Designed miniproteins, single chains. Designs and how they scored, part 89

Each design is a single chain, and the fold is of that chain. pLDDT is the mean over its residues in the fold that is shown.

## One batch from the design tools (miniprotein)

Design m3101
Fold by ESMFold2-Fast:
Structure m3101 (fold): chain A 74 residues (1-74)
Amino acid sequence: MVELAEIPKDTKEIKVVFDVSKEGDQEFAKVKVYADGELITEAELKGRVVAKAVGIALLLMAEHPDAKVSVEEA
């Protein structure tokens, strides 16, 4: 599960980048979270990876309402 390290409350941009891969029937993604262009955290997701990445972005939007949150596929 994604460990949200402390993201500064004055952060202007949060970008969630996920790279999806499939190995047989199993779905994987590598997720990177950037705050103002700096890599804050990295996590690996298994199964339903797009839904999980969207969930991470929604959580970040809720915790940082003044920040511009975006989700991007690598």
Scores: mean pLDDT 74

Design m3102
Fold by ESMFold2-Fast:
Structure m3102 (fold): chain A 68 residues (1-68)
Amino acid sequence: SALQEELNAKIAELLKNKDIEGLRKVALEMLEARLERQPGGDREKMLELIEKEVEEAKELIENNIELP
């Protein structure tokens, strides 16, 4: 679908730019859209999973940063 292709392209660009904040924002927007279709979903648990994924992405990005 066009929406899925657009989201995939956006995520790929954010990863290329190491934009952790942008990745988190996209993940939250996708979660909200999903919960609108399934209002009985566990929002708190899904938010915890997103935060964990964001932290993992941050760790991967930071492993390429040389700091004293």
Scores: mean pLDDT 68

Design m3103
Fold by ESMFold2-Fast:
Structure m3103 (fold): chain A 83 residues (1-83)
Amino acid sequence: DALARAAAIDEETIATEKPKIQELIAAGKVEEAQALKEKAIVDGVRRVATVLAGEDVGAAVAAAVAARRVDEADALLRAALAA
């Protein structure tokens, strides 16, 4: 159900961004590749959390991940899923 949809969104996000990341690496733009990878992770987490718990939670979880507060992001998502 929700976890299956989350997995499908994550796979699609990876499939979309992976070629762009590979192009940047091949061009020697490693810092840009890292930035794009980090953005893709944040965007993917937001989409997954939004599907599971709604837009407000998705935004809050994504902001926590972007700030490298992974424990806070996990706590927010778990609390929302329990509600």
Scores: mean pLDDT 73

Design m3104
Fold by ESMFold2-Fast:
Structure m3104 (fold): chain A 120 residues (1-120)
Amino acid sequence: AKEKLKELLEEARKKLEEKDFEGLIEKLEEVSKLIVENDLSDEERREALGEIANLVTRALLEADEETQEKLLKTLEKIAKRLSKEEQELFKNELMSQMDHNELPEEIKNKVEKILDEVLS
């Protein structure tokens, strides 16, 4: 599980670097299933969620509006699969990454709305 997770995250990074956002979304969906379906340590889950937050945030900054909507739907799907504790960690990491990458306020508001709806 851990080895496959690292492989998928590396493939996701390559898709982002190539600006293959459809490929990135596919890899992120595979990663989210692997996190939920496999016995991972708390440290491994935290690290994976941090990497997902970084990749999603960077993709949102670079993508067109149609791709941004697909990324936001993927983010919602990922968040809904997580435990309440993992959702809080994911939200904190996303907020940190959005600030670091200076995302437009419009996109930040969309991400925050999705996370607030999932956490409620």
Scores: mean pLDDT 81

Design m3105
Fold by ESMFold2-Fast:
Structure m3105 (fold): chain A 87 residues (1-87)
Amino acid sequence: APPLSAEELVERLTAELRALAEREGWSRAQQNEVLSYVQLLRREVEEGASLEEVLASLGAAVDALKARYPELAPWLDALFAELRAAA
């Protein structure tokens, strides 16, 4: 498959995070905080950020989310690794 664009990466991230939140029963607080980072990444893409810049911002967001919600770490790590491999 061709590598993901920055826009495609954020679209895939959004879809997979929503599916994980519903499937795994994440709290409203966890869902709201995760989606707030997705909104920031979407703004970066709209402002012309490169795929490398979006991946760096996503890595920082994953680290921040894992610090606050360590129980989410296995899903966040797996998703980040998948998206990075597809980029």
Scores: mean pLDDT 84

Design m3106
Fold by ESMFold2-Fast:
Structure m3106 (fold): chain A 94 residues (1-94)
Amino acid sequence: SKLEELADKFTQLRIELIEALDAGDLEKAAELARELARVAEELIRLAAEQKNLDALRAVADALEDLADLLEKAGLTEEAERLRALAEKARELIK
C-alpha cells in the first residue's frame, strides 16, 4: 500500500539520518532531515485520511526522538520542523 511504502521510506531515511549524525556529517544530516520531513508530512496526511491512529502515533514518537537528536547536533531548524510535524500528528489523534 502507499502507506506502507511511505512508512518504509521514512524508516530508511531515519536509519540514514542516524548514520550521518554518528559520522558527524551535519550537511548530509540536514539534507536527510529535510527529506524525512517531506516523507513524514505525506505519511501523516495519508494516515489521517485512513484514520490509522497507530501510524500517526508511531510517526509522532519517531519525529520527537529524531528532533531531540538533531537539536543535540545543533541542527535547530531541522529539529523544530520535525517537532512541528510531530505536534500536527498528535493533534490528529483523538
Scores: mean pLDDT 90

Design m3107
Fold by ESMFold2-Fast:
Formats: sequence, structure tokens, C-alpha cells
Structure m3107 (fold): chain A 87 residues (1-87)
Amino acid sequence: SRRRAEHERAAQLAGQSLTDGVIARQPDKAAEAQALGDAFAQAATQDITLATKQGQALIDAVDPRIGAQSFTGGAITLIGGLVDIEL
């Protein structure tokens, strides 16, 4: 459906935004950030709650100390947008 396609696109953009943000702070972990960002996008497409958990794993894996709240806040904001698309 059209709504499903919009949700899938939003999920991909959310994952890429997280990957780009992590790479900007931790360029040595680019491959790890990309893999986790892809997992976040996949989870956001399937389940918003699960996407939140995978977003937390991304923060924990690359840098739990630097801007974890900002990354989590950003992810929550992006996830919030996806919820409006699913409803």
C-alpha cells in the first residue's frame, strides 16, 4: 500500500540518519555504525518498539557516553514520525 511504502522510506531515512551521526563522531567505527543503522531501519519498518531497542544497542556499541540522550532523542523523534504514518 501507499502508506506502507511511505513507512518503509521513513524507516530507511531514520536508519541512515543514525548511521551518519555515529560516523561523524566515530569514523573508525563506520562499518559497525552502518550495520547497526541498517538493523535500525529494518526494525523500524517491522516494529517501532523493536526499532527503539536496536537504536539503544547502536548507542551502546559505538559510544554510550557521548550524546546518548541526544541520539536516543533523535531516534525517538524519527520513530514518532513513523508512528504517525502507521496510524
Scores: mean pLDDT 54

Design m3108
Fold by ESMFold2-Fast:
Structure m3108 (fold): chain A 78 residues (1-78)
Amino acid sequence: SSALKELQQFLEEMQEKLGKFMEAVERGDVEEAKKLLEEFEKWSEEKIKQTKDEKVKELLEKMRKEAVEYLKKKIEEA
């Protein structure tokens, strides 16, 4: 279904963005990590806004919240 394809694409793009963020954190590049977090927040907000399936939208909103909290914690620990 289109909803399943949208979810799969979101997960793939999220994984790529999280990977780049973790590379910045591991290098101690806190400024780059902060920029990547801001880009992730903007990207995920836009993708969720475009999502029409209510169950997928709810799942993406939960995933975004948990990911943002995790990324903020990693910046604080760096």
Scores: mean pLDDT 85

Design m3109
Fold by ESMFold2-Fast:
Structure m3109 (fold): chain A 66 residues (1-66)
Amino acid sequence: MSYKPGDELERTDSLGVKVKVTFLSDTKVKIVLYDKNGKKLFEAEVSSEEEGEKALKEIKEILEKI
């Protein structure tokens, strides 16, 4: 499975939280989270493993509050 620049993955969980991942390049992704009402909860561009870990931690904190 290979992702190309411009590819988008979208997943909605059981709580109605929508996660949208856009592949901006081979090494950079944009992650956006929306609640069940379409409100943006989180947005980040990730271009390294360290940035990915930071984004994942922040996403977990947001999901724990809803």
Scores: mean pLDDT 74

Design m3110
Fold by ESMFold2-Fast:
Structure m3110 (fold): chain A 65 residues (1-65)
Amino acid sequence: GPPSGEERVEAAARLLAEGRSREEVVAALVKMGTDPALARRVVDLLEAAGSADERALLRAALETL
């Protein structure tokens, strides 16, 4: 089946940590079945708090999905 919300958020965080562009990460989330608007919001949350607790960011992103 499609990836879970947790799997999608973890994939986005990993891609950003690898230095992938915002646009590439959004495209990856959309390919995983995420709505484009939600995908952009998830990436925005992860980028806005680059020094924050990753668990708190993952929870916030999951609430968005």
Scores: mean pLDDT 73

Design m3111
Fold by ESMFold2-Fast:
Structure m3111 (fold): chain A 74 residues (1-74)
Amino acid sequence: SMRKKLQEEIDEAMAYMNLSVALLSEDKFAEDSVEELETGIKLLETAIKNSKDPKVIEEAKKLKEKLREALEKK
């Protein structure tokens, strides 16, 4: 249906926005507090949930793993 297609387009736009915010902040996450790293992980989880684009999902998963590793070293 048209309504379903519009919702899917909105979900993809939100996913791209969340991934873009996380990517732009990537260098900052390396030195940030536990709370900021956890926030980055949440943004990436939202991108993975909302996107159907395998490229967006793959990049979000890769960055999420990097942030998890940074958390474990603190």
Scores: mean pLDDT 71

Design m3112
Fold by ESMFold2-Fast:
Structure m3112 (fold): chain A 107 residues (1-107)
Amino acid sequence: MELTPEEVLALVDEMVKNKDYEGLKRLLRAIAEELRKVPGMDEAVELVESFIERLDSKPEPVSQADLEAARELVRAIIEGKLAFSKASKEDLQKAVVEAANRYLEEL
């Protein structure tokens, strides 16, 4: 059964609750890879990659606020709030769902 955008948000919520930094980083990386395939999403890709770098920063502890910020980024992508003039909300939702399906298949 294919994931819905709401099921992807539930997956991210579970990762945040469980403090699954490695799972969240892998999912965000997959989202960035799928967003690169969508025209006009260069800025959104840069935002996702900046969150990955923040989660990888070992000299600074990853806070609960950082995990919640990553969750809100995924929600904003799904809701089309980060949509640029060349990308539709549907294209953004498809990219996020495809990324989450790939993440689950690689588990």
Scores: mean pLDDT 71

Design m3113
Fold by ESMFold2-Fast:
Structure m3113 (fold): chain A 104 residues (1-104)
Amino acid sequence: SSVEELILERLREARRIALETLERMAQSSPKEQERILMITGVRLIGLSAEVWLAAKQAKDERAEKMAEVFNETIRRALKLLRERASAEEIEEVFREGERRIREL
């Protein structure tokens, strides 16, 4: 469905943002890292809101479940970014999120 395609595209965008954030933080002072994390948090929450609204407008229970998985993936990714987890750990979170969405 077009909503599934939108959700998967936003998931790929969120993954790119998270990985770029990790790379930028590695090159930044602790205070700059806090600012980068805050900006990334706003961006990722914005994608979650867009996905949730699209799912609600579709009036499709499957799309709503996909949006829930998307939101869980974003929360987990943000936690890993705050904990300065590896790129591999962040990649795994998004890989699992995509797998769960595709299995719905």
Scores: mean pLDDT 90

Design m3114
Fold by ESMFold2-Fast:
Structure m3114 (fold): chain A 61 residues (1-61)
Amino acid sequence: SEVDRLEARILELVRRHMPEDADYYAEVIALIRAEAASDEEALAMLRTLEATLRAIIAQAE
């Protein structure tokens, strides 16, 4: 699914740039997926998380 692809993409981003936080973000993603009322809501929340992580990575450069 698109949710599964986005989850995998976010986890790869975390493992590459902040591997010490990988377990934490895996738990955050699992919580988002558990609490979302629909796949559309899960996708919106995960896209927001991806954008936030990319901004954090850019600031660390």
Scores: mean pLDDT 85

Design m3115
Fold by ESMFold2-Fast:
Structure m3115 (fold): chain A 54 residues (1-54)
Amino acid sequence: EEVEKLLQEKRRLWAEMEAAQAAGDDTRVSRLRAEYREIAKKIQEAVDKKLEEA
C-alpha cells in the first residue's frame, strides 16, 4: 500500500527528470534527482520493514 504509492512517485519523478534533462533544465534535474533518491530510500526501508514483520 504505502510502498505502492512510493513506487508510483518514484516512477513519476524519474519521468519528470528525463523530461527536464531533455529540456536542458539542469536545476530541475538536480532537484528531482534528490527527491528520487529519497523516495528510493523510503521504499527500501518499507520493504525491509515488511520483510522483518512477516
Scores: mean pLDDT 79

Design m3116
Fold by ESMFold2-Fast:
Structure m3116 (fold): chain A 64 residues (1-64)
Amino acid sequence: GPYITSEQIEKVRKIVEERGGEIVSVGGHTVTIRVPKSVDVDALRAELEKVVPHANINIETVDV
């Protein structure tokens, strides 16, 4: 599949940061993010998949 673009990374960062999270790492086809345990991971995943539908999305949760 196509690589994740800089524009897609920026959109993902904005979505994640609005939820108090951060991007941990970005590979060519994979994005790993970290968010508070209070975040609805399923809803977040669905929103991120609209931005990066061809990417593998790893979501880590953390106590804040």
Scores: mean pLDDT 81

Design m3117
Fold by ESMFold2-Fast:
Structure m3117 (fold): chain A 81 residues (1-81)
Amino acid sequence: SLKERFKQRLLELAERMKLDPETVEKMLAYIDDESSGAAADVYTAIALLFNDPEALEKALELYKKHNTSAIPVLERRLAAA
């Protein structure tokens, strides 16, 4: 599924960035529970590291949902994808 793909990419991101296991568990939880604006930051990291347009689209959706200002760079990158 798309969610499982994002989780796998997050694990690969964590390995490359040498993130601690506690941080990785919190970030994985944000993929399962998108009620926090922090979920948008997780999807943004996946999108930028893997050039993933679906992750970028999800990040932009979550920024709008949580009444945060959309980052203009995300909208430009999504339009280019």
Scores: mean pLDDT 75

Design m3118
Fold by ESMFold2-Fast:
Structure m3118 (fold): chain A 95 residues (1-95)
Amino acid sequence: AAEAAEEGSREAAKGSLEAGKEGGRKGALAGTGGAISSIGGEFEARLSGTPEGAAKGARGAGLTALKAGEKAGEKGKKYGEEGAKKAFEGAKKAE
């Protein structure tokens, strides 16, 4: 359960980075920031002693990936959404 939240947070980080590649300079900054925040969510999920804490970390990572995708523009948006989907799936499994 917690492992699923951790893996989902990693996928959100990957989605943020891929979104950044498509968004040019502003997208790259947003994607890098999103990846760092999503990795923070992975650590929160991993260090959490509860399913609720693990789910919270993964949801935070997913929301960050969505925001990075939005800032990266239309081509980057799909990568942020894919990362967020996996993070939200991990959060649901952790609960």
Scores: mean pLDDT 71

Design m3119
Fold by ESMFold2-Fast:
Structure m3119 (fold): chain A 60 residues (1-60)
Amino acid sequence: GTQEAIDDAVSKIESISKTNNIDKAKEEAETILKDLVKKHNLTTDDALSAAEKALEILSK
């Protein structure tokens, strides 16, 4: 479902942030989030929630 896709995307971003440099992690996170929004037709609230979670992970 949509929530499972969001959780999976966030987990992938978290994994990328721990194993790659921050610039590459941001680039890959942007791609993941754009794909998530397009494929699952996310609401604005769901898209913002996923983006905020990604930013929190990448700002660590």
Scores: mean pLDDT 75

Design m3120
Fold by ESMFold2-Fast:
Structure m3120 (fold): chain A 66 residues (1-66)
Amino acid sequence: MKLQMDVDAEILGLATQAAAARSAGDEEAYKVFEKGLDEAIALQETDPEKAIEVARKAIEEGNKLA
């Protein structure tokens, strides 16, 4: 379950960033985090390695917009 634990951790991190952006009113960052979160969740069971990559990329891109 090592890879699943990594996916869960990255998704939790991304969800936390999305919630923070939403609370701060950062609509552009929130959209990036939400899109990444939806994509990562969709890939979580079928391609967990891609889910991790998508989540990390969304965090990086969203932080650049903040």
Scores: mean pLDDT 78

Design m3121
Fold by ESMFold2-Fast:
Structure m3121 (fold): chain A 96 residues (1-96)
Amino acid sequence: SNLEICKERSLNQLKQILENFNLTEEQKTVLISFFENVLNVACEESKEKPKENLLHIFELRLEDVLNELNVSEENKKSLKSQLVELFKNFLENCCP
C-alpha cells in the first residue's frame, strides 16, 4: 500500500539521520523501534487529534527515550529537531 511505502521511506530516512550522530547500535535499534511503533499508529491517531497535538506528544515521548538512552544534550537537541521534522513530514505526506 502507499502507507507501507511511506513508512519504509520514513524509516530509511531515520536510519540515515542516525548515522550522522555516532550512536551505539543499541541506541539506534531502540530509536528505530520507537519510531516504527509511532508510525504504525500515526494515521489512525490523526483522525481523532490535530497533527500539532500528535507532534507535541511525539516530542515529549522522544525526549523520554533519548534521556533513557543517555544521549548527550548536544546530540539530543539535534536529534529531537530532526526526528520531529521527519515525523511532521510523515503526517503531512502520508496521513490524509
Scores: mean pLDDT 88

Design m3122
Fold by ESMFold2-Fast:
Structure m3122 (fold): chain A 91 residues (1-91)
Amino acid sequence: SDDQIEQARKKAADIVYDAVKPVLREARRLGIPPEQFEALKLELRRRTSEIIRQVERMVEQGVPQKQIDDEIRKRSEELLRLARRRLEEIR
């Protein structure tokens, strides 16, 4: 249902954001240039949108909630690793 898709979207967005928030906090603490910080935020936002779209498709296909939760966790871990790598490249 549309309500299930909306709830899944919000849950995925919250989990992904919480996963990458420490990297954004570290970027601010390190005082990276504003242009590079905006570029990092934009990349993370685009990749988060891709994860949300995947979750929406899984809900529409009737994938069990446990598998959706596992996919969100896996994608969040992958995005966290990517975010850390991007921050290291800026250092």
Scores: mean pLDDT 86

Design m3123
Fold by ESMFold2-Fast:
Structure m3123 (fold): chain A 112 residues (1-112)
Amino acid sequence: NKKIEELRKEAIELAEQIVKLLDEIIKLLSKEKAPEKRDEIHKLEDKVSELTKELKKKLEELAKLEPNDEKIKEAIKILEESKLKAGKAESLLERYKILKEAAEKVRELLEK
């Protein structure tokens, strides 16, 4: 039970960090021309990718420990579906808004 609580807390913290970084990317894309902030945006994108892989690993471990928790299964599904939807987005701004909404939903599912 303690290991499950620690993993859940870590997953929530990762989801919160992903939301904050995606919000920063969205603000940079909206307020400034992307070419002027390219290196800053790329660093944030790399960090989002890293944290999203970590979140997925924590959720997969939680799913193994709590196979009957439908919220964990839904969180994994949201991340997978949002990745596919973001890949079909017409703009970088739309892509990161889709990913931010998904990360917010994952955080909400884990906090309940």
Scores: mean pLDDT 85

Design m3124
Fold by ESMFold2-Fast:
Structure m3124 (fold): chain A 80 residues (1-80)
Amino acid sequence: MSEVQKRILKQLDYLSEELRRLGLLDMAEYVDKKKQEIIENIDKLSDLEIVEKFYEVYIKVQKVLDENGLPLILIPNLPP
């Protein structure tokens, strides 16, 4: 497993834990499911594809937070 893969999986864990803390259980479950899909396909995904999948999840989460009037979740070492 690459350092990029390890980092993205940790960032997804952080995101899921913050969503659970905020009481957004359905969104936390969505993030956990996306993490599991990445793990199951880890040998088939490039570092770029994993970053792109993370970005899709992150944007969807931020949109849900915004729609609920909640502040954005700031993830340490998030790629621009």
Scores: mean pLDDT 81

Design m3125
Fold by ESMFold2-Fast:
Structure m3125 (fold): chain A 90 residues (1-90)
Amino acid sequence: AAIGRANDELTALLGRAIEAARAGDIEALRAELDRIVAFLETVLGADVRREEREEGDRLVFTLTVTHEADPGSRYGGPQTLELELSVRLA
């Protein structure tokens, strides 16, 4: 199913982003986040807001994902998911 395939791809993208964060590779992390945003926007049709903030010795990335439900959907209205990744810079 398309949903199952999308979940597998998103899991792989998140895994790569987490690995880049663990390695402290900020450029690789940003590149993987760009891929996640592109995947969510193009494959899942979501609107994605990306924010990057420095909090003390940490760099925090927040992705706010909004998907407008189909007019006939049992779930009605827009749905929002927030994802946060934090990397220590110290």
Scores: mean pLDDT 72

Design m3126
Fold by ESMFold2-Fast:
Structure m3126 (fold): chain A 88 residues (1-88)
Amino acid sequence: MAEKLIEEALKHARQAVEDAKSGNYEEAAKHFERAADLAEQAAPYSKNPELVRDAAQAFRKASEAAKNGDADTAIYWAERAIQLLEEA
């Protein structure tokens, strides 16, 4: 279960990064929020729940940056979150 939720979170996160690069900040923010929600759902069932929760928090920061039109900050936090999920 956790593995599939993490895989879906990563798909949403990668889509959000592309949306942010394209200036589609509203869509980027929505995809980052979905990635965070999926990561939070996966955390209790992960072998590394703390890394997964840290990733969720990083996706929330990416979403906030995207809502503010700050693509560089959004991508920074998203890449950090993706790395944390891949390590989990």
Scores: mean pLDDT 88

Design m3127
Fold by ESMFold2-Fast:
Structure m3127 (fold): chain A 65 residues (1-65)
Amino acid sequence: MQEAVNALVALSIVGVAEGLRVTVREEGDTIYLELDGASEAGREIAKRLEELAKKAGKKFVVRVR
């Protein structure tokens, strides 16, 4: 749980360094990830975040703009 959130924050920082705007929100048992100005790098990051959230037993919703 907390480990997955920490990993999401770390990957969000990496996404920003790649020129992406990444917003992570946790509501109940669901983790929402919004990507603004999504690039190929942003989609790869989202895919890895989805795997981490699944490993934590939470629902993961990715929204790409």
Scores: mean pLDDT 64

Design m3128
Fold by ESMFold2-Fast:
Structure m3128 (fold): chain A 80 residues (1-80)
Amino acid sequence: MKIKVILLNGKEVEVEVPEMVTVGELIEVLREKAKASEEEIEIVREFFKLMGLTDETKIYLEEGQVIDIKKIKEMVEQMK
């Protein structure tokens, strides 16, 4: 299915993913397909860590789901 990734600079990237991925597999998609920077990868990794998820945790994605890295960064800062 297709999801939308919004990078820190506001660039939108649409990527194809399976309906179910692990957190680790999603991180790899962000790095390889969305071309996320290491800073952006660390933000997403910290977000999942704060949610109590591991790299092996399975997540289900919805068609058209949006992953906004700037919004995730703001949430991580608020959960500090």
Scores: mean pLDDT 83

Design m3129
Fold by ESMFold2-Fast:
Structure m3129 (fold): chain A 74 residues (1-74)
Amino acid sequence: SLEELEKLYKEISKIAQEIVENGSAEQKIEALELMSEAQDILAEAKKTGDYEKAKKKLEEIKKKLERMLREVKE
């Protein structure tokens, strides 16, 4: 559902923000790029109604960001 995608996007945004605040310059750039990609995925899903495809892509982005956050927190 759109509500599930918006919730997932909020979780992604929170993780990306923590990386931007605490990560290296390289990690900050990558986190911002992944957040931009997530925004595009959510916008496309709102236009097409393809929520299942969007959910899978957003979950993959979230996993990448969670891995980066673990590296930041060491």
Scores: mean pLDDT 85

Design m3130
Fold by ESMFold2-Fast:
Structure m3130 (fold): chain A 79 residues (1-79)
Amino acid sequence: SNSLKNALGYVELALKALREGDDLEASYYLELARDYAIIGGDSKTVDLLTKAMRALARGDREEAIRYLEEAKKRLKESL
């Protein structure tokens, strides 16, 4: 799915932003990744990205990265 390919791209951009310390940019890319995962119908990826967003909102950067890496792995396996 083109939507799931876009979701993967935004997950990778969110991970890059978190590694660079830019939580606001990461939040922006996370929201886009989730929107594309919704369009692509991947409910498990949507759940993982929602958990990542909640972790980041709490300031738990490491937990957010963990959920993003899980979403990335899942998307790569499904594409």
Scores: mean pLDDT 90

Design m3131
Fold by ESMFold2-Fast:
Structure m3131 (fold): chain A 91 residues (1-91)
Amino acid sequence: MEEKKKELEEKIKELEERLAKLPPVEPEVQAAIDRLRALLEAMDLSELERLLYELMILASEVIARSPPEEAQAIEDEFLAFTSPIAEELAK
């Protein structure tokens, strides 16, 4: 699990770097993202689950702020990355 935690943290950092280069989202979208983060912080989640949800929120922000062509590529990359982790959590 420590190895998967490290992989999630590295992917989160990568997405944060991508976000820094993108234009801001509309205020309504930003408010929705902020609310999701507040809900996540209030939840009694494992560290791995928290990292996974944080990655999902960041990926959603990147997708929302990217051109449609790039958004699809990011979504595909995100699904490929999270699929093995989600499968292990479901077991």
Scores: mean pLDDT 71

Design m3132
Fold by ESMFold2-Fast:
Structure m3132 (fold): chain A 63 residues (1-63)
Amino acid sequence: APPLTPRERAVRHSAAGIEVAAGLFAVRQGEDLDRVLADLERFLRDLEMTDEEIQRALDLVRS
């Protein structure tokens, strides 16, 4: 597929950032870490994020 435009990348990264923040908040509120990570990975894959971007997001929530 052709590479994303800068605007398309910014929108995807903003959506990913919001979901990472929501995941961090959910874990801090006592939600199951494994479930939060699974839901986040699925969401980021639906956004067509790269495996590297997904792994960075999951690692951030684990920290």
Scores: mean pLDDT 79

Design m3133
Fold by ESMFold2-Fast:
Structure m3133 (fold): chain A 95 residues (1-95)
Amino acid sequence: TEKLRQQAELALRAAEEALRAAEELLAQENPDPLRAIGVAIAAIGEVFEAELLIKKAEKAGDEESKKIAEEAKRIAERALRLAMEALRKSDAIYA
């Protein structure tokens, strides 16, 4: 449905925003650990949302929305990895 496509596109945009935030943090010499944790939490939420949308699209037979949601999940998982790397780079929790 058009509603599923819109939801998948919004999830993709949110995942892309989380990825940009994670990349920006990782580019810093000493990333803010609280910001890194915040981005990681947001990315976890985006992964969960994308998984729900994949299941909804599969049940509806909407292959295009499923592909968009699968891309959103991949991007959100990448954002989570980079945010966790930024948190480790900060070293503030082990200082």
Scores: mean pLDDT 87

Design m3134
Fold by ESMFold2-Fast:
Structure m3134 (fold): chain A 70 residues (1-70)
Amino acid sequence: SAEEVLEARKEMVAEIQRRMKEIYEHGTPEQQRQAEEVLERALARLAAAPPTPEAIREIGAETMAELDAI
């Protein structure tokens, strides 16, 4: 449902924001730039994705894995 999609997006945004704060507080300028590139890709993927909670959770998990690798 649309409500489940919105909930999945809200959860994903909260997780990404927490990780981004860590990178901005403790990361190098290079790591910060890499994180911005990861976010740009995530936004493009979300724009192209089917509007399902499963698709949003998958993109969120992959985005978090990429951020954790920085």
Scores: mean pLDDT 85

Design m3135
Fold by ESMFold2-Fast:
Parts: structure tokens; C-alpha cells; sequence
Structure m3135 (fold): chain A 84 residues (1-84)
């Protein structure tokens, strides 16, 4: 549910922050907005942002680095499943 999705969002956010650089900063900013929307009860808004971030990282995983990209992808997929 929502608490599980929030935990996965936090893990993805932490991986993006650890990756750093311009891609990590942009990814973290988007995930912070998704977390805020989910905390406010805007599940559809949060889902839309998560789907956009997931697509971007899957298309260009090299921008975050392989390990960070794998962590972000895994946790965002699990966040989306928890929101279904």
C-alpha cells in the first residue's frame, strides 16, 4: 500500500542522491516531488512522476551509473506495484 510505496520511493531517492551529478540531482528532485504528492494523497500525480523517472532511467542508465540505476529502477517498480 501507500506506506510500502513511500518506503520504496525513499530508497530510490537515496540511491539517486548517492549517485550525484546532474542526473542524480534531477532524479532526486523528481522523486522528492513524487514523495510529497503521495504524502498529500495525490496517488495519480505521484504515479505519473514515478513512471516518467523510471522511463528516463531505463532509457539512459549510464547517466546515474549501473549500480544506482539498478537500485532506482528496482525500487520505483516496487513503488508502482504497491500503488496498484
Amino acid sequence: GREEALRHLEEALEAAREAGGPAGIRTAGSLEEARRRLEEGDVDGARSIVEGVLKGVEENPELLGEEAAEKVIRHLREALEALE
Scores: mean pLDDT 87

